# Ledger of designs, part 54: designed miniproteins, single chains, continued (3)

Each design is a single chain, and the fold is of that chain. pLDDT is the mean over its residues in the fold that is shown.

## One batch from the design tools (miniprotein)

Design m9850
Fold by ESMFold2-Fast:
Structure m9850 (fold): chain A 87 residues (1-87)
Amino acid sequence: SLLQQKMQELVDELRARAATLDAASAAEVERVIQMVELVKTLEGLEKLIEELRRMAAELAESDPEVAAILEEVVRRLEEIKRELEEQ
């Protein structure tokens, strides 16, 4: 499905980014990857967007690099949601 293809593309991009980070930041991105891999429905996508927004806000002061990555992921997920809603 389009959703599965877009989720896999995002996972591959996040894995490439995690490889450039320190171990602690990479572990947080790997957690996000696991969450992305579990998305199989539009409802799951909406819940992931909300959870990642919360995580980004919580990490903004302690790990701004990971927070920025999560904000980028949220923007990508919102674009995917828009594409799915237009079908």
Scores: mean pLDDT 83

Design m9851
Fold by ESMFold2-Fast:
Structure m9851 (fold): chain A 76 residues (1-76)
Amino acid sequence: MKEREFVDIVLEILNKALEAAKSEEEKEEYKELIVGRIVTAMKTLSEEEREEVLRELERRDPELAEMVRKELAKEE
């Protein structure tokens, strides 16, 4: 998967989930699930590909990028 396409798909899924959420608690749960899925996918990528994904995320959604960086740091 191309890194830009991956970020586009992830952000689309997150936005749809947030629109469907009925509470602030549910929104937080969806964000945590998406972060977990991103981290899992990134573990299958090369170091260069991970950096490209993080760069694109930072550009599109810096809050989500920070959450992903923190989760990746826990796995190292």
Scores: mean pLDDT 77

Design m9852
Fold by ESMFold2-Fast:
Structure m9852 (fold): chain A 81 residues (1-81)
Amino acid sequence: MREELKEKVTERLIKRGVPKEVAEKTAEYITEAATSPDFFKSSVYFSKAVTLAEKALGVDGKILASELFGEARSLVDQYVS
């Protein structure tokens, strides 16, 4: 699950113009945020993901990171329900 989620998020970030290395790191943070049961740990990783995406794509990066987090969280909830 987590590895598949990271790969899908990475692919979507690359498709939107994020460089591969930044996309992989951002996807790791989004995956950790979406899969963590700890609210504080989730918040920290989400913040790191938003920061990296913003540096790559500006405001569009912040929006994209938020969208991908929401989608990742929905997918995780489907796997554990």
Scores: mean pLDDT 80

Design m9853
Fold by ESMFold2-Fast:
Structure m9853 (fold): chain A 84 residues (1-84)
Amino acid sequence: DDEELKEELVKLITEAGLPLTPEQIEGIAEATVELIKKVKSALEFGLEFPGVLESVGVSDPKTRLQLQDLVLDFLVEKGLLPAP
């Protein structure tokens, strides 16, 4: 369920306490749901996800790295991406 996955991602990112607006968090969650429909590996996710972060205005390298690690680990744990 796309909406359920989006809500779980919003909660995950919000609870991480990163310097993000609610609009950025929603945008990341929505774009991640669409991204996992086309990527087939952690490597492909890592190549495409920086573009998602750029599109929502997340420019800080530390925040980008923390978001990528957080979201990738979540997707692997949920079985939506294979382990790297």
Scores: mean pLDDT 84

Design m9854
Fold by ESMFold2-Fast:
Formats: sequence, structure tokens, C-alpha cells
Structure m9854 (fold): chain A 97 residues (1-97)
Amino acid sequence: MEELEKLIELAKKDPFRALQEAVGRALDAISRVDPEAAEKARKEMVKLGNELEKKYGKEQALIHTGRVAAQAARELGLDEEAELMEKVIETYEKILK
């Protein structure tokens, strides 16, 4: 869990960067399997992110867009990447009190 611990430490100082790095990793894995699915996920994340940022702010928007990336990964059988993303999101939800 050394990498996860580093990500949690980064999350406390720069939550957007840590989440974006996790999202980038998931989207990169998706694009290697299905580039169209990766593009679709990116478009969905941008649309959802813009709407949620207006209502709930940047951190909540990023959490929900991260869940979109995790779902896309699961749909392609990338369970390890999806699970890692979900763990990162859960950690953020606990930090954002």
C-alpha cells in the first residue's frame, strides 16, 4: 500500500492533482483496450463535471467524474484499475468533511 499511502498524502495537500492522476491512469488503461470507450468516458466526465461544479463545487465534481472513469474501467474488465480508483475516491470522501 506504499503507492496508495503516497497518494493519500498528496490528497491532503493537492486533492485535485491526486484524483486527476488516478483518473489519467484509469483512462490510459481503458484507451489501450478500447479507445472509443475512453473518449466516451472523457466526454461524459467533462459534461458531468461542469454541471456538478456549478451546484456542489470542484471537489464533488471531481469525485463523481472519477466514478465515471471507474465504471468505464469495470465495463472493460479492468477491475484492478476500477478498484484502485474507488479506493482513492473513498479516501477523499473521508478527508472532505
Scores: mean pLDDT 75

Design m9855
Fold by ESMFold2-Fast:
Structure m9855 (fold): chain A 72 residues (1-72)
Amino acid sequence: MEAGREKLEELRAQEPNEERREVIEFTAEALRRIGDLIERLLEYKRNGDEEGAKEAEEELERENKKIVEEIK
């Protein structure tokens, strides 16, 4: 199990451009945040909370804009 993680770390270490490695990490974290917001949105919609769903959609839009601005 640990061997797979070590192999992934070796692959990252083989990436000659350190900046690309940082962008990959940033993108992964950003996708996790977006996933969390989508989960909340679905939760609100499942519960019929229209106001909460709108709030989650606005947060999702805000996070998406931040990600686009950071990686551009």
Scores: mean pLDDT 70

Design m9856
Fold by ESMFold2-Fast:
Structure m9856 (fold): chain A 89 residues (1-89)
Amino acid sequence: SEIEKLIKEGKVEELKKLIRESSPLERSKILEEAIKLNVPEELLEEIAREVAKVEGLEESLRFLKEQGKSYREILEELAELLRERAERQ
């Protein structure tokens, strides 16, 4: 998939653009794919920050970081929140 390719190739700016242009459901899929692909933590951080910014979840991101959660765990929590948002559309 395009999502998997961008994540595997580390195309951070293109991935951020895709996140901004995606629906909540597609953003959830991006997070799930990043978790499955075992990508570097630096890329997980960039994905988490962009999704949190776009979805208005920056406070949730801050809270999870303060709890000592890894970015993998943060992406999992954000993906669940985005699935809930998709169900409301």
Scores: mean pLDDT 82

Design m9857
Fold by ESMFold2-Fast:
Structure m9857 (fold): chain A 81 residues (1-81)
Amino acid sequence: KVEELLKKLEEALKKKDYEEVIRILKELKELVAKEKDLEKRQKIFNQVSSIVTSQDWSSLSSEKAEEIADILFEIKLLSSK
C-alpha cells in the first residue's frame, strides 16, 4: 500500500498535478498516523522526503506550496513520536 502511494506520488509530481499530490500526501499521513512502529514511520517519512526533494517545484502556486508544506510537516511530527 505505501509503495503504491509512493509510486503515485512520483507520477503526480512529474505531471505537476498538485491536487493529486496533496491527496496522496494526506493518505500517506493517515498511514503514518496508524503505524505503531516508529522505525516504519520514520522510513515512510524519509521515502516521501526523498521523492519530494528530487522534484522540480517551479510551477507550484504559493497556496498549494503552503498546503503541501503543512502536510509534510505533520508527517515529520508523526514520524518523531
Scores: mean pLDDT 78

Design m9858
Fold by ESMFold2-Fast:
Structure m9858 (fold): chain A 61 residues (1-61)
Amino acid sequence: NREVIRRLFTALVNNEPISASFFLEALEALRATPRAELRRLAAEVGLPQEDLDRFLEAVGL
């Protein structure tokens, strides 16, 4: 599931379109992953912490 999260964060960094099916799969992976690890994965792909926090808030996490 780290790969699903990494793909999601990479898509967010690159403003790539995300399909509904991929988004639902990624959302489940996000819910199952500790926030500290989400922050680490976001940093690995260059997603700013502020953008991560805003995104998680928008999806209810």
Scores: mean pLDDT 84

Design m9859
Fold by ESMFold2-Fast:
Structure m9859 (fold): chain A 65 residues (1-65)
Amino acid sequence: GSAQIQAARDAIRAAREAQRRAMAELDKLSSQGASTTQISRAIGRVLRAIGDEVEAELRLRRATG
């Protein structure tokens, strides 16, 4: 129903905001010449945030399908 669709859309927005924050941190570390280890960890954080967005999109698909 509409409420389930709205909840899924809100979850997508939250996940995308988290992804933007993680990407901003990765960009900052890269511009500062951070170590390979620090950059690898930051990449991992970005990938996790992308996964959260995918999960939220699958929730939307279930609410509409």
Scores: mean pLDDT 84

Design m9860
Fold by ESMFold2-Fast:
Structure m9860 (fold): chain A 81 residues (1-81)
Amino acid sequence: SEAYKELIKKVEEALEAIKKGDLESAIRYLEEAKKIAEKLKEGSEVIVDGLEQVIRLIKEGKLENAIEGLERIIEEVKKLL
């Protein structure tokens, strides 16, 4: 599905933004990913909740935990392709 691929792309863009220290862009990409996730056929609620948790971790400065959370979300979304 195109939606799952676009979701992965936004999460990967957020991950790269975190690595570059651009936390504002990271949060923006994750908010965009969340909007895509809300429209998914399968896994919508779990993925949205996961993205919201990662946004909170970024805001709390827990960047290693945020990265681990995003990598987990990418793996789970890939199972739905």
Scores: mean pLDDT 86

Design m9861
Fold by ESMFold2-Fast:
Structure m9861 (fold): chain A 72 residues (1-72)
Amino acid sequence: AEAEREARRQALIDELFDLGVETLKLAVDAIMDAKEAGVPREEILPKAREMTQDEFDRINAREAEIRAELAA
């Protein structure tokens, strides 16, 4: 039981790490795509956010689920 609990906890921590890497890559790619598309500097962050909203909502929802399970 303890070994299974620790393995599950480690898998959740690894998934959080992967979500963090995915978040950073999505943010950088969206910012660069907006810049390359000629979006004005002051509008790049709002445009990048708009372009990635669905993916960020998915990541945020999964992060919340993992954090809730780790807190239990």
Scores: mean pLDDT 84

Design m9862
Fold by ESMFold2-Fast:
Structure m9862 (fold): chain A 64 residues (1-64)
Amino acid sequence: GPLRELLIERAKGLAIALVKEKLGAEEVEVLEADETSAVVRALVDGEWKLYYVDLLTGEITELE
């Protein structure tokens, strides 16, 4: 429903902000998101890497 879509869009925005803030990412692309997590591709130290973002804890885990 509309609430779920709003929570997913908020999750995407929060994931982008967390990856930029914690990892210094120059660019971030959200590949997948739900209400509590996201998978992103981010440009960190000149290299594109995949990250899992746990939005409940703020933990970021590298997937490559």
Scores: mean pLDDT 85

Design m9863
Fold by ESMFold2-Fast:
Structure m9863 (fold): chain A 65 residues (1-65)
Amino acid sequence: MVEEVKKQIEELLKKAKEAKNPSDRAAYLTAAVLLGIGYALESDDPEEQKEILELVKKAIEEFEK
């Protein structure tokens, strides 16, 4: 269910932002990207894929900060 996966990715992004060291932050962001990409590859709904990929983009942007 896309809604549950979105919540899981959002929780990982929150943990990444709250992480005190760069290694933990990178681990949470990597998990968010992998979860998002994995779901997108299994989904047949382009609207669900778009929503998940938008969260993946946010995770990638956090790596730049």
Scores: mean pLDDT 81

Design m9864
Fold by ESMFold2-Fast:
Structure m9864 (fold): chain A 60 residues (1-60)
Amino acid sequence: EEVEKAYPLAKEIIRKHRDKYTKEEVLAIAVSELRKQGFPLKVAYEAAKKALEDIEKEEA
């Protein structure tokens, strides 16, 4: 799967939106944006979830 290609994009999207939205909303936004860029739902979700988890672990 192309999760490795989607991951840096997901991380950037989440960082830009996390200050305005809840965790669930930011995840949904990242998945939606990745799908607009041509990633399948499963790839978009896995990349966004991993990026969100990694960002929260670093800032907790």
Scores: mean pLDDT 79

Design m9865
Fold by ESMFold2-Fast:
Structure m9865 (fold): chain A 89 residues (1-89)
Amino acid sequence: MEEEEKLRKEYRDKAAQIGRDEAERFGLTPEEIEAVQASGAALGDAAYARLMGRPDEVAEVTVPKSPRAREALGATADRIIADLEAELA
């Protein structure tokens, strides 16, 4: 129970940071950076929910309208997957 909440927060925060880093690297606007960071957090939350066997418990991901922001989100997803796989090993 206590460990469940810790893991959820850990995945969410880590994924949000990855999203922010990628968005900044792509030179996005502050609004786009916030959108990619939020989407990254949601992806991290989804990864945790899947690990716990509850994939449909996760809230909707806000997808940016900008093609550049979507490209940054794609890079974010790739990094989240690789990083979380390393954490779970």
Scores: mean pLDDT 72

Design m9866
Fold by ESMFold2-Fast:
Structure m9866 (fold): chain A 98 residues (1-98)
Amino acid sequence: STPRTLIVRIRLREVTPEAIERLRIRFDELKASVPGLEYEHYGDEFVIRTVSTDRTHLALVAFFGAELERYEPWVESVELFGDDEVIARVEAYLASLA
């Protein structure tokens, strides 16, 4: 199977040390479940990149982004890029909860 890429772009409504620390803790927890996950922080944005042949790992990263957008008041937006099948699956699941 061909490796697939998922990128999650997280924009913060507020750039505070507390918000940054909480997000880093959550990234470390995610990283324990998804080997090879990378992230970068630039001002009000975090970008998570994952390349995997395991679609479960890609789905977990996508659900992580959706959870932050839904439940964290300091998150302004989350955007998903890359694997269309993983993105469609996550969007369908979230729609089923409405």
Scores: mean pLDDT 80

Design m9867
Fold by ESMFold2-Fast:
Structure m9867 (fold): chain A 60 residues (1-60)
Amino acid sequence: MKEIKSIKEAIEYLKNTEDGKYKITFEDGTVKEADNKVEAGKLIATAFEKGQKPVKIEKL
C-alpha cells in the first residue's frame, strides 16, 4: 500500500512494485481496480487528465 501525493509518486510506486492486480483510491472516495501494472498506470493517467487525484494504491 502507498499513499500518493503526486503523479510522480504513483508512477515510481508502480515501477518498483511487482506486476499484478491493483486497487486505486481517489480523492473523491472512488475506488477502481486494475488487472495489471500497465492498466493501473493508464487508469492513473486518465484520472489526472480528468482532474481526479489518486490518494492510495494497493497491490492485491
Scores: mean pLDDT 75

Design m9868
Fold by ESMFold2-Fast:
Structure m9868 (fold): chain A 75 residues (1-75)
Amino acid sequence: SAEDELVEKVASLLPPEVAEKFRKAVEASRAGDDVAASEAIPKPEDQKAVLEAIKKAYEQNPELVAQIQEALAAE
């Protein structure tokens, strides 16, 4: 899916250890477990790296972002 492709693009911009934590946070968030999602990336430095990677992935993949927005609007 477009969401899975965007998650992979974000993960590719992160160090392997942070990428693994990011994937766990995404899985927890999709399951509705916001506590587990927030606990997956406990270090502020890692949180900043994830936010910067998300911003960069969004800027580099506007078509994937548009597909995700369309899917959310169709709900």
Scores: mean pLDDT 77

Design m9869
Fold by ESMFold2-Fast:
Structure m9869 (fold): chain A 87 residues (1-87)
Amino acid sequence: SAMDEIMNQLLEEYGKELKELEEELIKKNASYEEFVKEVNRFTEEKKKELEERLRELGASDLDIEVVVRMVEAETKALIEEYKKKLE
């Protein structure tokens, strides 16, 4: 559907921005605590933006919940991967 294409595009944009943030934090040799703080801050701001935009576009509460869960899962995976790299 048109909504599925929009949701996919927004998730791709989120993933790209999250990856750019990861690369920046790695270049700074960020501590685990700093990495978690910055990534969580970014994710919370983006969740609000995505929820507002999807609601404006007529997305259902279920569609919004799916996108939010995918964003949270990607963020959690990134944090766990960074933790392992610091071992």
Scores: mean pLDDT 87

Design m9870
Fold by ESMFold2-Fast:
Structure m9870 (fold): chain A 62 residues (1-62)
Amino acid sequence: MISLEEIKEVIRELLEEEPEILDWSGREQIEKVKERLKERYGEVPDPYDVGLALLEVEQELS
């Protein structure tokens, strides 16, 4: 099971590599994060958990 902290780490890495992701729609952001998580962990977490992690990371950057 992928933890929220692991999802948040992946999001931070993606935003460092491709900052333009912040300008994408929430759906596109979630799909991009899910792709990276599948590549790294071989599994896809619940989209709700990905969305929550995205909100938390975006709040940390504000």
Scores: mean pLDDT 81

Design m9871
Fold by ESMFold2-Fast:
Structure m9871 (fold): chain A 90 residues (1-90)
Amino acid sequence: SLNEELLQQLEKYKAWLEQQRPKLLELAGKVSPEVKERVEELLEEILKLLDEVIELLKQENPDWEKINELLKKIQELEEELAEIVNEVLA
């Protein structure tokens, strides 16, 4: 089902982010403590919101309004993280 496919994609994405986290924090720490703190905060919030979406998708009748709201928040945080990675960690 589409829900099962999305669930598998999000679980894989979460695992990938957790794998990348130590490298991103090391690189950010070389720039400044403030950049490291911001990257850590963004990663923690993204991972927390991914867990919330994953748990909602496991329900028999997923709350799609809530899922879409959380996915939008994740996208906004990912855009900020990508900006830091591309502009500051390059």
Scores: mean pLDDT 87

Design m9872
Fold by ESMFold2-Fast:
Structure m9872 (fold): chain A 113 residues (1-113)
Amino acid sequence: SEIEELKKLIDELKKQGPEAEFIANALRVALKVAEERGIDPLTAAFNALASVAYSLGEDETAAHLRKAAEAVRQGKYDEAIKHLEEARKVSKHPALQFALDKLIEILKKRKEK
């Protein structure tokens, strides 16, 4: 399931050091809140990752992630994928790049269903 793929991403990030663990914790909290409040888990994940990117000084990455979150909320998956790919291209932090690559894969799988 998509939730299992997101949980695997969190577990993989926890093994990659302090910056990746910070991302893992942000995603874990976002998924818990999404489940409790009936929010789309990818919308929550992209907004959480945007907040992390902003905290790391990656304002352009954060802006693309917020546009991706809004696109997912509207069911515009092609637009969301494009914004995630743009975020991946401008991101400089390896842990953010890893999370973005995995989230792009997960969103592409959602689009195919």
Scores: mean pLDDT 88

Design m9873
Fold by ESMFold2-Fast:
Structure m9873 (fold): chain A 98 residues (1-98)
Amino acid sequence: MEEEIEKVLEEAEKLIKEGRYEEAMELVREAVEKLPEPYALRLGMLFGAMAAAALLDTEVEPEWRERALAIRTLEEAQAFNEEFLARLAPLAEAKAAE
């Protein structure tokens, strides 16, 4: 299952870099629907982080990738999303000031 997640993430990351966000979103959505938990949560959270980082011209650091891949519960997924977006907030503010 980790191999399936990695393959989907590699393709989604390529689509994001090409500006093909709708195709990346659909690819991940289809994979999430077919994956058992907690793998569906892990894929969804990591994809969300990658998309948010791309909008701010940055990348998801390895530590955040490891954290997303360690998610076991919906509560952990919600905490990950909240903390990662809080991490990006200063970058979003800096970009908005430009």
Scores: mean pLDDT 78

Design m9874
Fold by ESMFold2-Fast:
Parts: sequence; structure tokens; C-alpha cells
Structure m9874 (fold): chain A 99 residues (1-99)
Amino acid sequence: EEIEQLLSQENLEVVDQEKVEKIFQLAEYLKDETALHLNPQTAVILATMYVDGQIETGDIENVAEELESSQLSFEELLDKYVTSDRNTVLLALKKLLDK
């Protein structure tokens, strides 16, 4: 319900499309192709942190464990870990959930 309300925002049509695609592709890889078995919300946050240069490849597993164990809502994860445009992250999550 909460995530559906965020994804329904009309202002999502004006975002950095190249950054959306990078976050989406990395999140899909982290969710489907790795042993981390991340949910879509955590995968998008982790991918955003990597694309924004907040974490390096060697940090991914440890940060994934932190995010999965945090028990934070998606809004709280956005508030804590995303310093860039939230609309970019929300659109990447929408693409990931549609696939």
C-alpha cells in the first residue's frame, strides 16, 4: 500500500533516465543473479548507494546484510541511505516491480 502510493506520484515523469536505467539494471542483477536474495526495495536502495558512489563492490555484501536486518520501512531506507533524487529511485523500483 505505502509503496504503491509512492510509485503513483505524477512527478516521476521528469527524472534522470540514464541513472534510472543503471539503478534498475544493477538492482535486477543483485535481486535475481546473486546469492544475496534481496527483496526489490532493498535491491534498489543498495544499487542507488553503489551508483551514487557511497559504497564500493567490496562493501555490497556487508551493506546488503545491514539493510535486510534493519527492519526499516522503504521510506526510512530512502531517508537514511538516499541523498540524491528520490524520484529516480522510485522509478527504478517501479521498473523492477513491473518485471
Scores: mean pLDDT 74

Design m9875
Fold by ESMFold2-Fast:
Structure m9875 (fold): chain A 106 residues (1-106)
Amino acid sequence: IKKKLEEIEKRIEEGKVTDEDIEFLIELLSSKDPEIRTKAAYLLEKIARFGGPEMRRKLEELGAVEALERVLRTSKDPEARRHAEEALGLLGVAVREIERAVKRVF
């Protein structure tokens, strides 16, 4: 897993990210290992930031938005949450709406 994450990071820098890479990162957001979850959120943030509008659209189509929203609702990892929040912002998701939904339960 860690070696594949390093290979994906290199492909992000080279502009060669694949749909399989994105799907793998989305799956890893649900990992039991906090280090792996944090790295997956970080790499999805990097794809959203540097891949441009076409890549952001691909992230949305592959379910990255829903997966990152789940990280904000369920994860206690500050770094994973920060990267998920940044990625969602780049994807045009209103993070305030997620917080509002959570606050309505209280």
Scores: mean pLDDT 74

Design m9876
Fold by ESMFold2-Fast:
Structure m9876 (fold): chain A 67 residues (1-67)
Amino acid sequence: MSEEEELRRGAEAAARAKDPAELARALTQVANESTDRGARSVLLSAAAEARRGGVTPEQAARGLREA
């Protein structure tokens, strides 16, 4: 699967999240299902940032969609 396709899946998961904990969990799940190293790295970094309160679900979804 391509980096763009896996980041798109991450953006869709982020858009469905209601809070940072759900966002972090959803992004981690997409990353675990990812075969592209770049996409996996980006998704795990976004999940870590969500756990620290650095991004909202809306911000994460926008960033991943534009990647």
Scores: mean pLDDT 78

Design m9877
Fold by ESMFold2-Fast:
Structure m9877 (fold): chain A 70 residues (1-70)
Amino acid sequence: GKEEELRRLAEEARRLLLEEGASEETAQNVQDAILNNPNAVTLRAVERELREAGFERAAEVVRRALDLVG
């Protein structure tokens, strides 16, 4: 279901961020943005911030979560 897919995307984003050298805090904040009452405004902001920081793969995962949320 949607909830299971969001959990998988959150886990993937966290893994990619840690592999790319992001802080544990950043990885946790992105995971929380996807899992804790996700909304389009927050997810768009997170995607933009990740792209600006150079975390392109994690940003793509957040975009997929955004598409599921609306």
Scores: mean pLDDT 88

Design m9878
Fold by ESMFold2-Fast:
Structure m9878 (fold): chain A 78 residues (1-78)
Amino acid sequence: SVKELAELVARAAIESEDEFERAAALTAASVLKVTTIKSGDKEGLEVLAEELERASEESEDPELSRYLRELAEELKKE
C-alpha cells in the first residue's frame, strides 16, 4: 500500500547515516509522489503527505525536516 511504502521511505530517510542512502530514500519519495499523482489516487496522496509531515517532525536534521515538510505541502496543493 502507499502507506506502507511511505512509512518505509520516511524511516529510511530519517535513519540514514549515509548521504547516498538519504538521497536514495528521498528519490524514492519523489518517485512515489509522481506515481501516486499520475494514478489519480487522491487517498494515497493524502496518506503520503501525512507520513512525510510526520517524518519532518521526527527528523533531528533541520535541513531534512524542511525538505520533507516542503514535499508534504507540495502534495497537499493538488
Scores: mean pLDDT 76

Design m9879
Fold by ESMFold2-Fast:
Structure m9879 (fold): chain A 64 residues (1-64)
Amino acid sequence: MSEEERFERLKEEAARRLDELGLAQYTPQVIAALETLKAAGHDIETLERAARVILRHLQDKAAA
Protein backbone atom coordinates (compact mmCIF):
# COMPACT_ATOMS: atom_id res chain seq x y z
CA MET A 1 0.00 0.00 0.00
CA SER A 2 1.40 3.42 -0.97
CA GLU A 3 1.67 6.31 1.51
CA GLU A 4 -0.91 8.15 -0.63
CA GLU A 5 -3.36 5.23 -0.28
CA ARG A 6 -2.69 5.13 3.49
CA PHE A 7 -3.40 8.88 3.72
CA GLU A 8 -6.72 8.55 1.83
CA ARG A 9 -7.67 5.64 4.14
CA LEU A 10 -6.68 7.75 7.18
CA LYS A 11 -9.03 10.59 6.09
CA GLU A 12 -11.87 8.08 5.50
CA GLU A 13 -11.36 6.46 8.93
CA ALA A 14 -11.16 9.86 10.68
CA ALA A 15 -14.44 10.98 9.04
CA ARG A 16 -16.12 7.67 9.96
CA ARG A 17 -14.88 7.85 13.57
CA LEU A 18 -16.09 11.46 13.95
CA ASP A 19 -19.53 10.50 12.58
CA GLU A 20 -19.76 7.56 15.03
CA LEU A 21 -18.89 9.95 17.90
CA GLY A 22 -21.51 12.51 16.81
CA LEU A 23 -18.74 14.98 15.91
CA ALA A 24 -19.19 15.00 12.10
CA GLN A 25 -19.32 18.83 12.17
CA TYR A 26 -15.54 18.75 12.86
CA THR A 27 -14.72 16.54 9.85
CA PRO A 28 -13.75 19.46 7.50
CA GLN A 29 -11.49 20.95 10.22
CA VAL A 30 -9.78 17.61 10.96
CA ILE A 31 -9.24 16.82 7.25
CA ALA A 32 -7.84 20.34 6.68
CA ALA A 33 -5.40 19.85 9.59
CA LEU A 34 -4.19 16.50 8.20
CA GLU A 35 -3.82 17.97 4.67
CA THR A 36 -1.77 20.87 6.13
CA LEU A 37 0.56 18.47 7.99
CA LYS A 38 1.01 16.35 4.83
CA ALA A 39 1.80 19.48 2.78
CA ALA A 40 4.41 20.42 5.43
CA GLY A 41 6.23 17.12 4.73
CA HIS A 42 5.15 14.97 7.68
CA ASP A 43 5.18 11.21 7.07
CA ILE A 44 2.11 8.97 7.18
CA GLU A 45 2.96 7.56 10.64
CA THR A 46 3.09 11.13 12.03
CA LEU A 47 -0.25 11.90 10.32
CA GLU A 48 -1.83 8.75 11.81
CA ARG A 49 -0.59 9.80 15.27
CA ALA A 50 -1.84 13.38 14.74
CA ALA A 51 -5.30 12.08 13.73
CA ARG A 52 -5.52 9.99 16.94
CA VAL A 53 -4.50 12.99 19.10
CA ILE A 54 -6.98 15.33 17.36
CA LEU A 55 -9.86 12.83 17.64
CA ARG A 56 -9.12 12.21 21.33
CA HIS A 57 -8.97 15.96 22.03
CA LEU A 58 -12.31 16.60 20.26
CA GLN A 59 -13.97 13.67 22.08
CA ASP A 60 -12.69 14.87 25.48
CA LYS A 61 -13.75 18.47 24.75
CA ALA A 62 -17.25 17.36 23.65
CA ALA A 63 -17.63 15.24 26.82
CA ALA A 64 -16.71 18.17 29.11
Scores: mean pLDDT 82

Design m9880
Fold by ESMFold2-Fast:
Structure m9880 (fold): chain A 62 residues (1-62)
Amino acid sequence: LRERLQEISKKLAKELGISVESASEAVVQALDELGPDASDEEIYKKAKEIIEEAKKKGIEIK
């Protein structure tokens, strides 16, 4: 699980131009909302939505 979340965080950080730390926080939130049975694709999509919503609301993401 941990290694899986790290890979998702790295891909998301690269795609959105943010830090791995910020991407990891969104990935953890996505997993918390979706549950441990969520697929890598589901976690990735939800984490991306969380980051995009934060940016839309003017929250600074490094």
Scores: mean pLDDT 77

Design m9881
Fold by ESMFold2-Fast:
Structure m9881 (fold): chain A 73 residues (1-73)
Amino acid sequence: SMEEVRRRLREMAREMVRLKQRADEAHARGDYAEARRLMAEIRRLSQEMVELARRNNVPLEEVEKILEEEMAR
């Protein structure tokens, strides 16, 4: 269902925000290798999110709004 797809997109967006916080923390402590790995994981998750949206005919604008909402929390 569209509701399940939107719920999954929100879960993925929350995970991306959490990974970004961890990457920032790794960078702050000088662990640049860990920061790079976490940023790579964010990029992979972003690609999976776009693919899920495409497969379910979710507009890019809606995906962008979901990301903005989760980043604002």
Scores: mean pLDDT 87

Design m9882
Fold by ESMFold2-Fast:
Structure m9882 (fold): chain A 73 residues (1-73)
Amino acid sequence: MSNREKADELEKRIKAGDPDAVEEAARFIAELLKQAGFEVRPGQAIGVVPLAFEEPLPEEARRAIAERLEELL
């Protein structure tokens, strides 16, 4: 599965209210950042989450993903 296909699937699941999609999205973004060699500083994760998805996510979902992403980094 391509990174774009995975992002599209996660976006659909997040919009449908799937709680597992938040955890998977955080792990997906963490893996992309690791592969790219980018270091995310505390408080920057919230700005990184929208870059992984083509369409805007609900604010609550973006915050939950960013919080979990910072825990994984």
Scores: mean pLDDT 76

Design m9883
Fold by ESMFold2-Fast:
Structure m9883 (fold): chain A 88 residues (1-88)
Amino acid sequence: MKDAEEMVENFLKIMKEEKGWDREEIIELLEKALENGPTLMNEIHLKILKGEKIKDEEFTPEEIEEIKKLLEASKKAIEVIKKAKEKE
């Protein structure tokens, strides 16, 4: 879905502007989050970030809105992981 891809690209742009993280760093942080506490948001976003396309029939409009909420939650989760990584 182009809309989901556009949301991911906008999220990546915002994360780069706000946090200075590139796509590769975000992928690494999400993969580490999956190892320490797998969540649905990390699995779905990791697939999108790796360039996997989502078909309309895989998600309803309501599920797409939920993915948008998960992207916002990911900002906070990634920030927590980054702070933990900085202490190592």
Scores: mean pLDDT 58

Design m9884
Fold by ESMFold2-Fast:
Structure m9884 (fold): chain A 101 residues (1-101)
Amino acid sequence: PPAELSVEELRARVEAALAEAEAHLARLEADPADEAAFRAALEALREASLLLGRLVARGAVDEALVARLQALLERLGAERVAAWLEELAAEQQARYEALLA
């Protein structure tokens, strides 16, 4: 398991991941065919989402960070977001099946 982080450290890491996603999205917007920029943006958004989930689990909801994540997902585009959500759903299903085995 990862090292235990404070709420402040989790917020800082979410902000860093969101800033990284913004930089990669800017590159992708300049060149929509840049698969490396797409993958980097997707990984940064995934990291931000996971860290934000940990922050929520600590009872610390940050509406500004949630809104920023949602805005970046909208910039990525509906088709790309749908593909990412399908991957997340597959991971959740796999974990559920492993638990039942």
Scores: mean pLDDT 76

Design m9885
Fold by ESMFold2-Fast:
Structure m9885 (fold): chain A 68 residues (1-68)
Amino acid sequence: MTGKEGGRRVGERIARGETPSLEELQALKGNKEAADEAARVLREKGGVTPEQADAFAALIEKGGEGEV
C-alpha cells in the first residue's frame, strides 16, 4: 500500500466518525505522505477544525502511539 492510499483511507474513516484500527495506524508510522494526505482529506470532508486535522496527522505519523 502506498502512503498516500493509506492516509486517504484513514482520513476518510475519521471523516465518517469511524475509529481507524491501531494496525492501520502502525502500518503508516513515520510516513509523512500518509499523514499529509489524511489531513488533506479531513480538511476537505471532515467538518473538523484545521487543528484537529493536524492532530490526526500527528497520530498517523506516530503509528497510533500518541498515548502518554
Scores: mean pLDDT 71

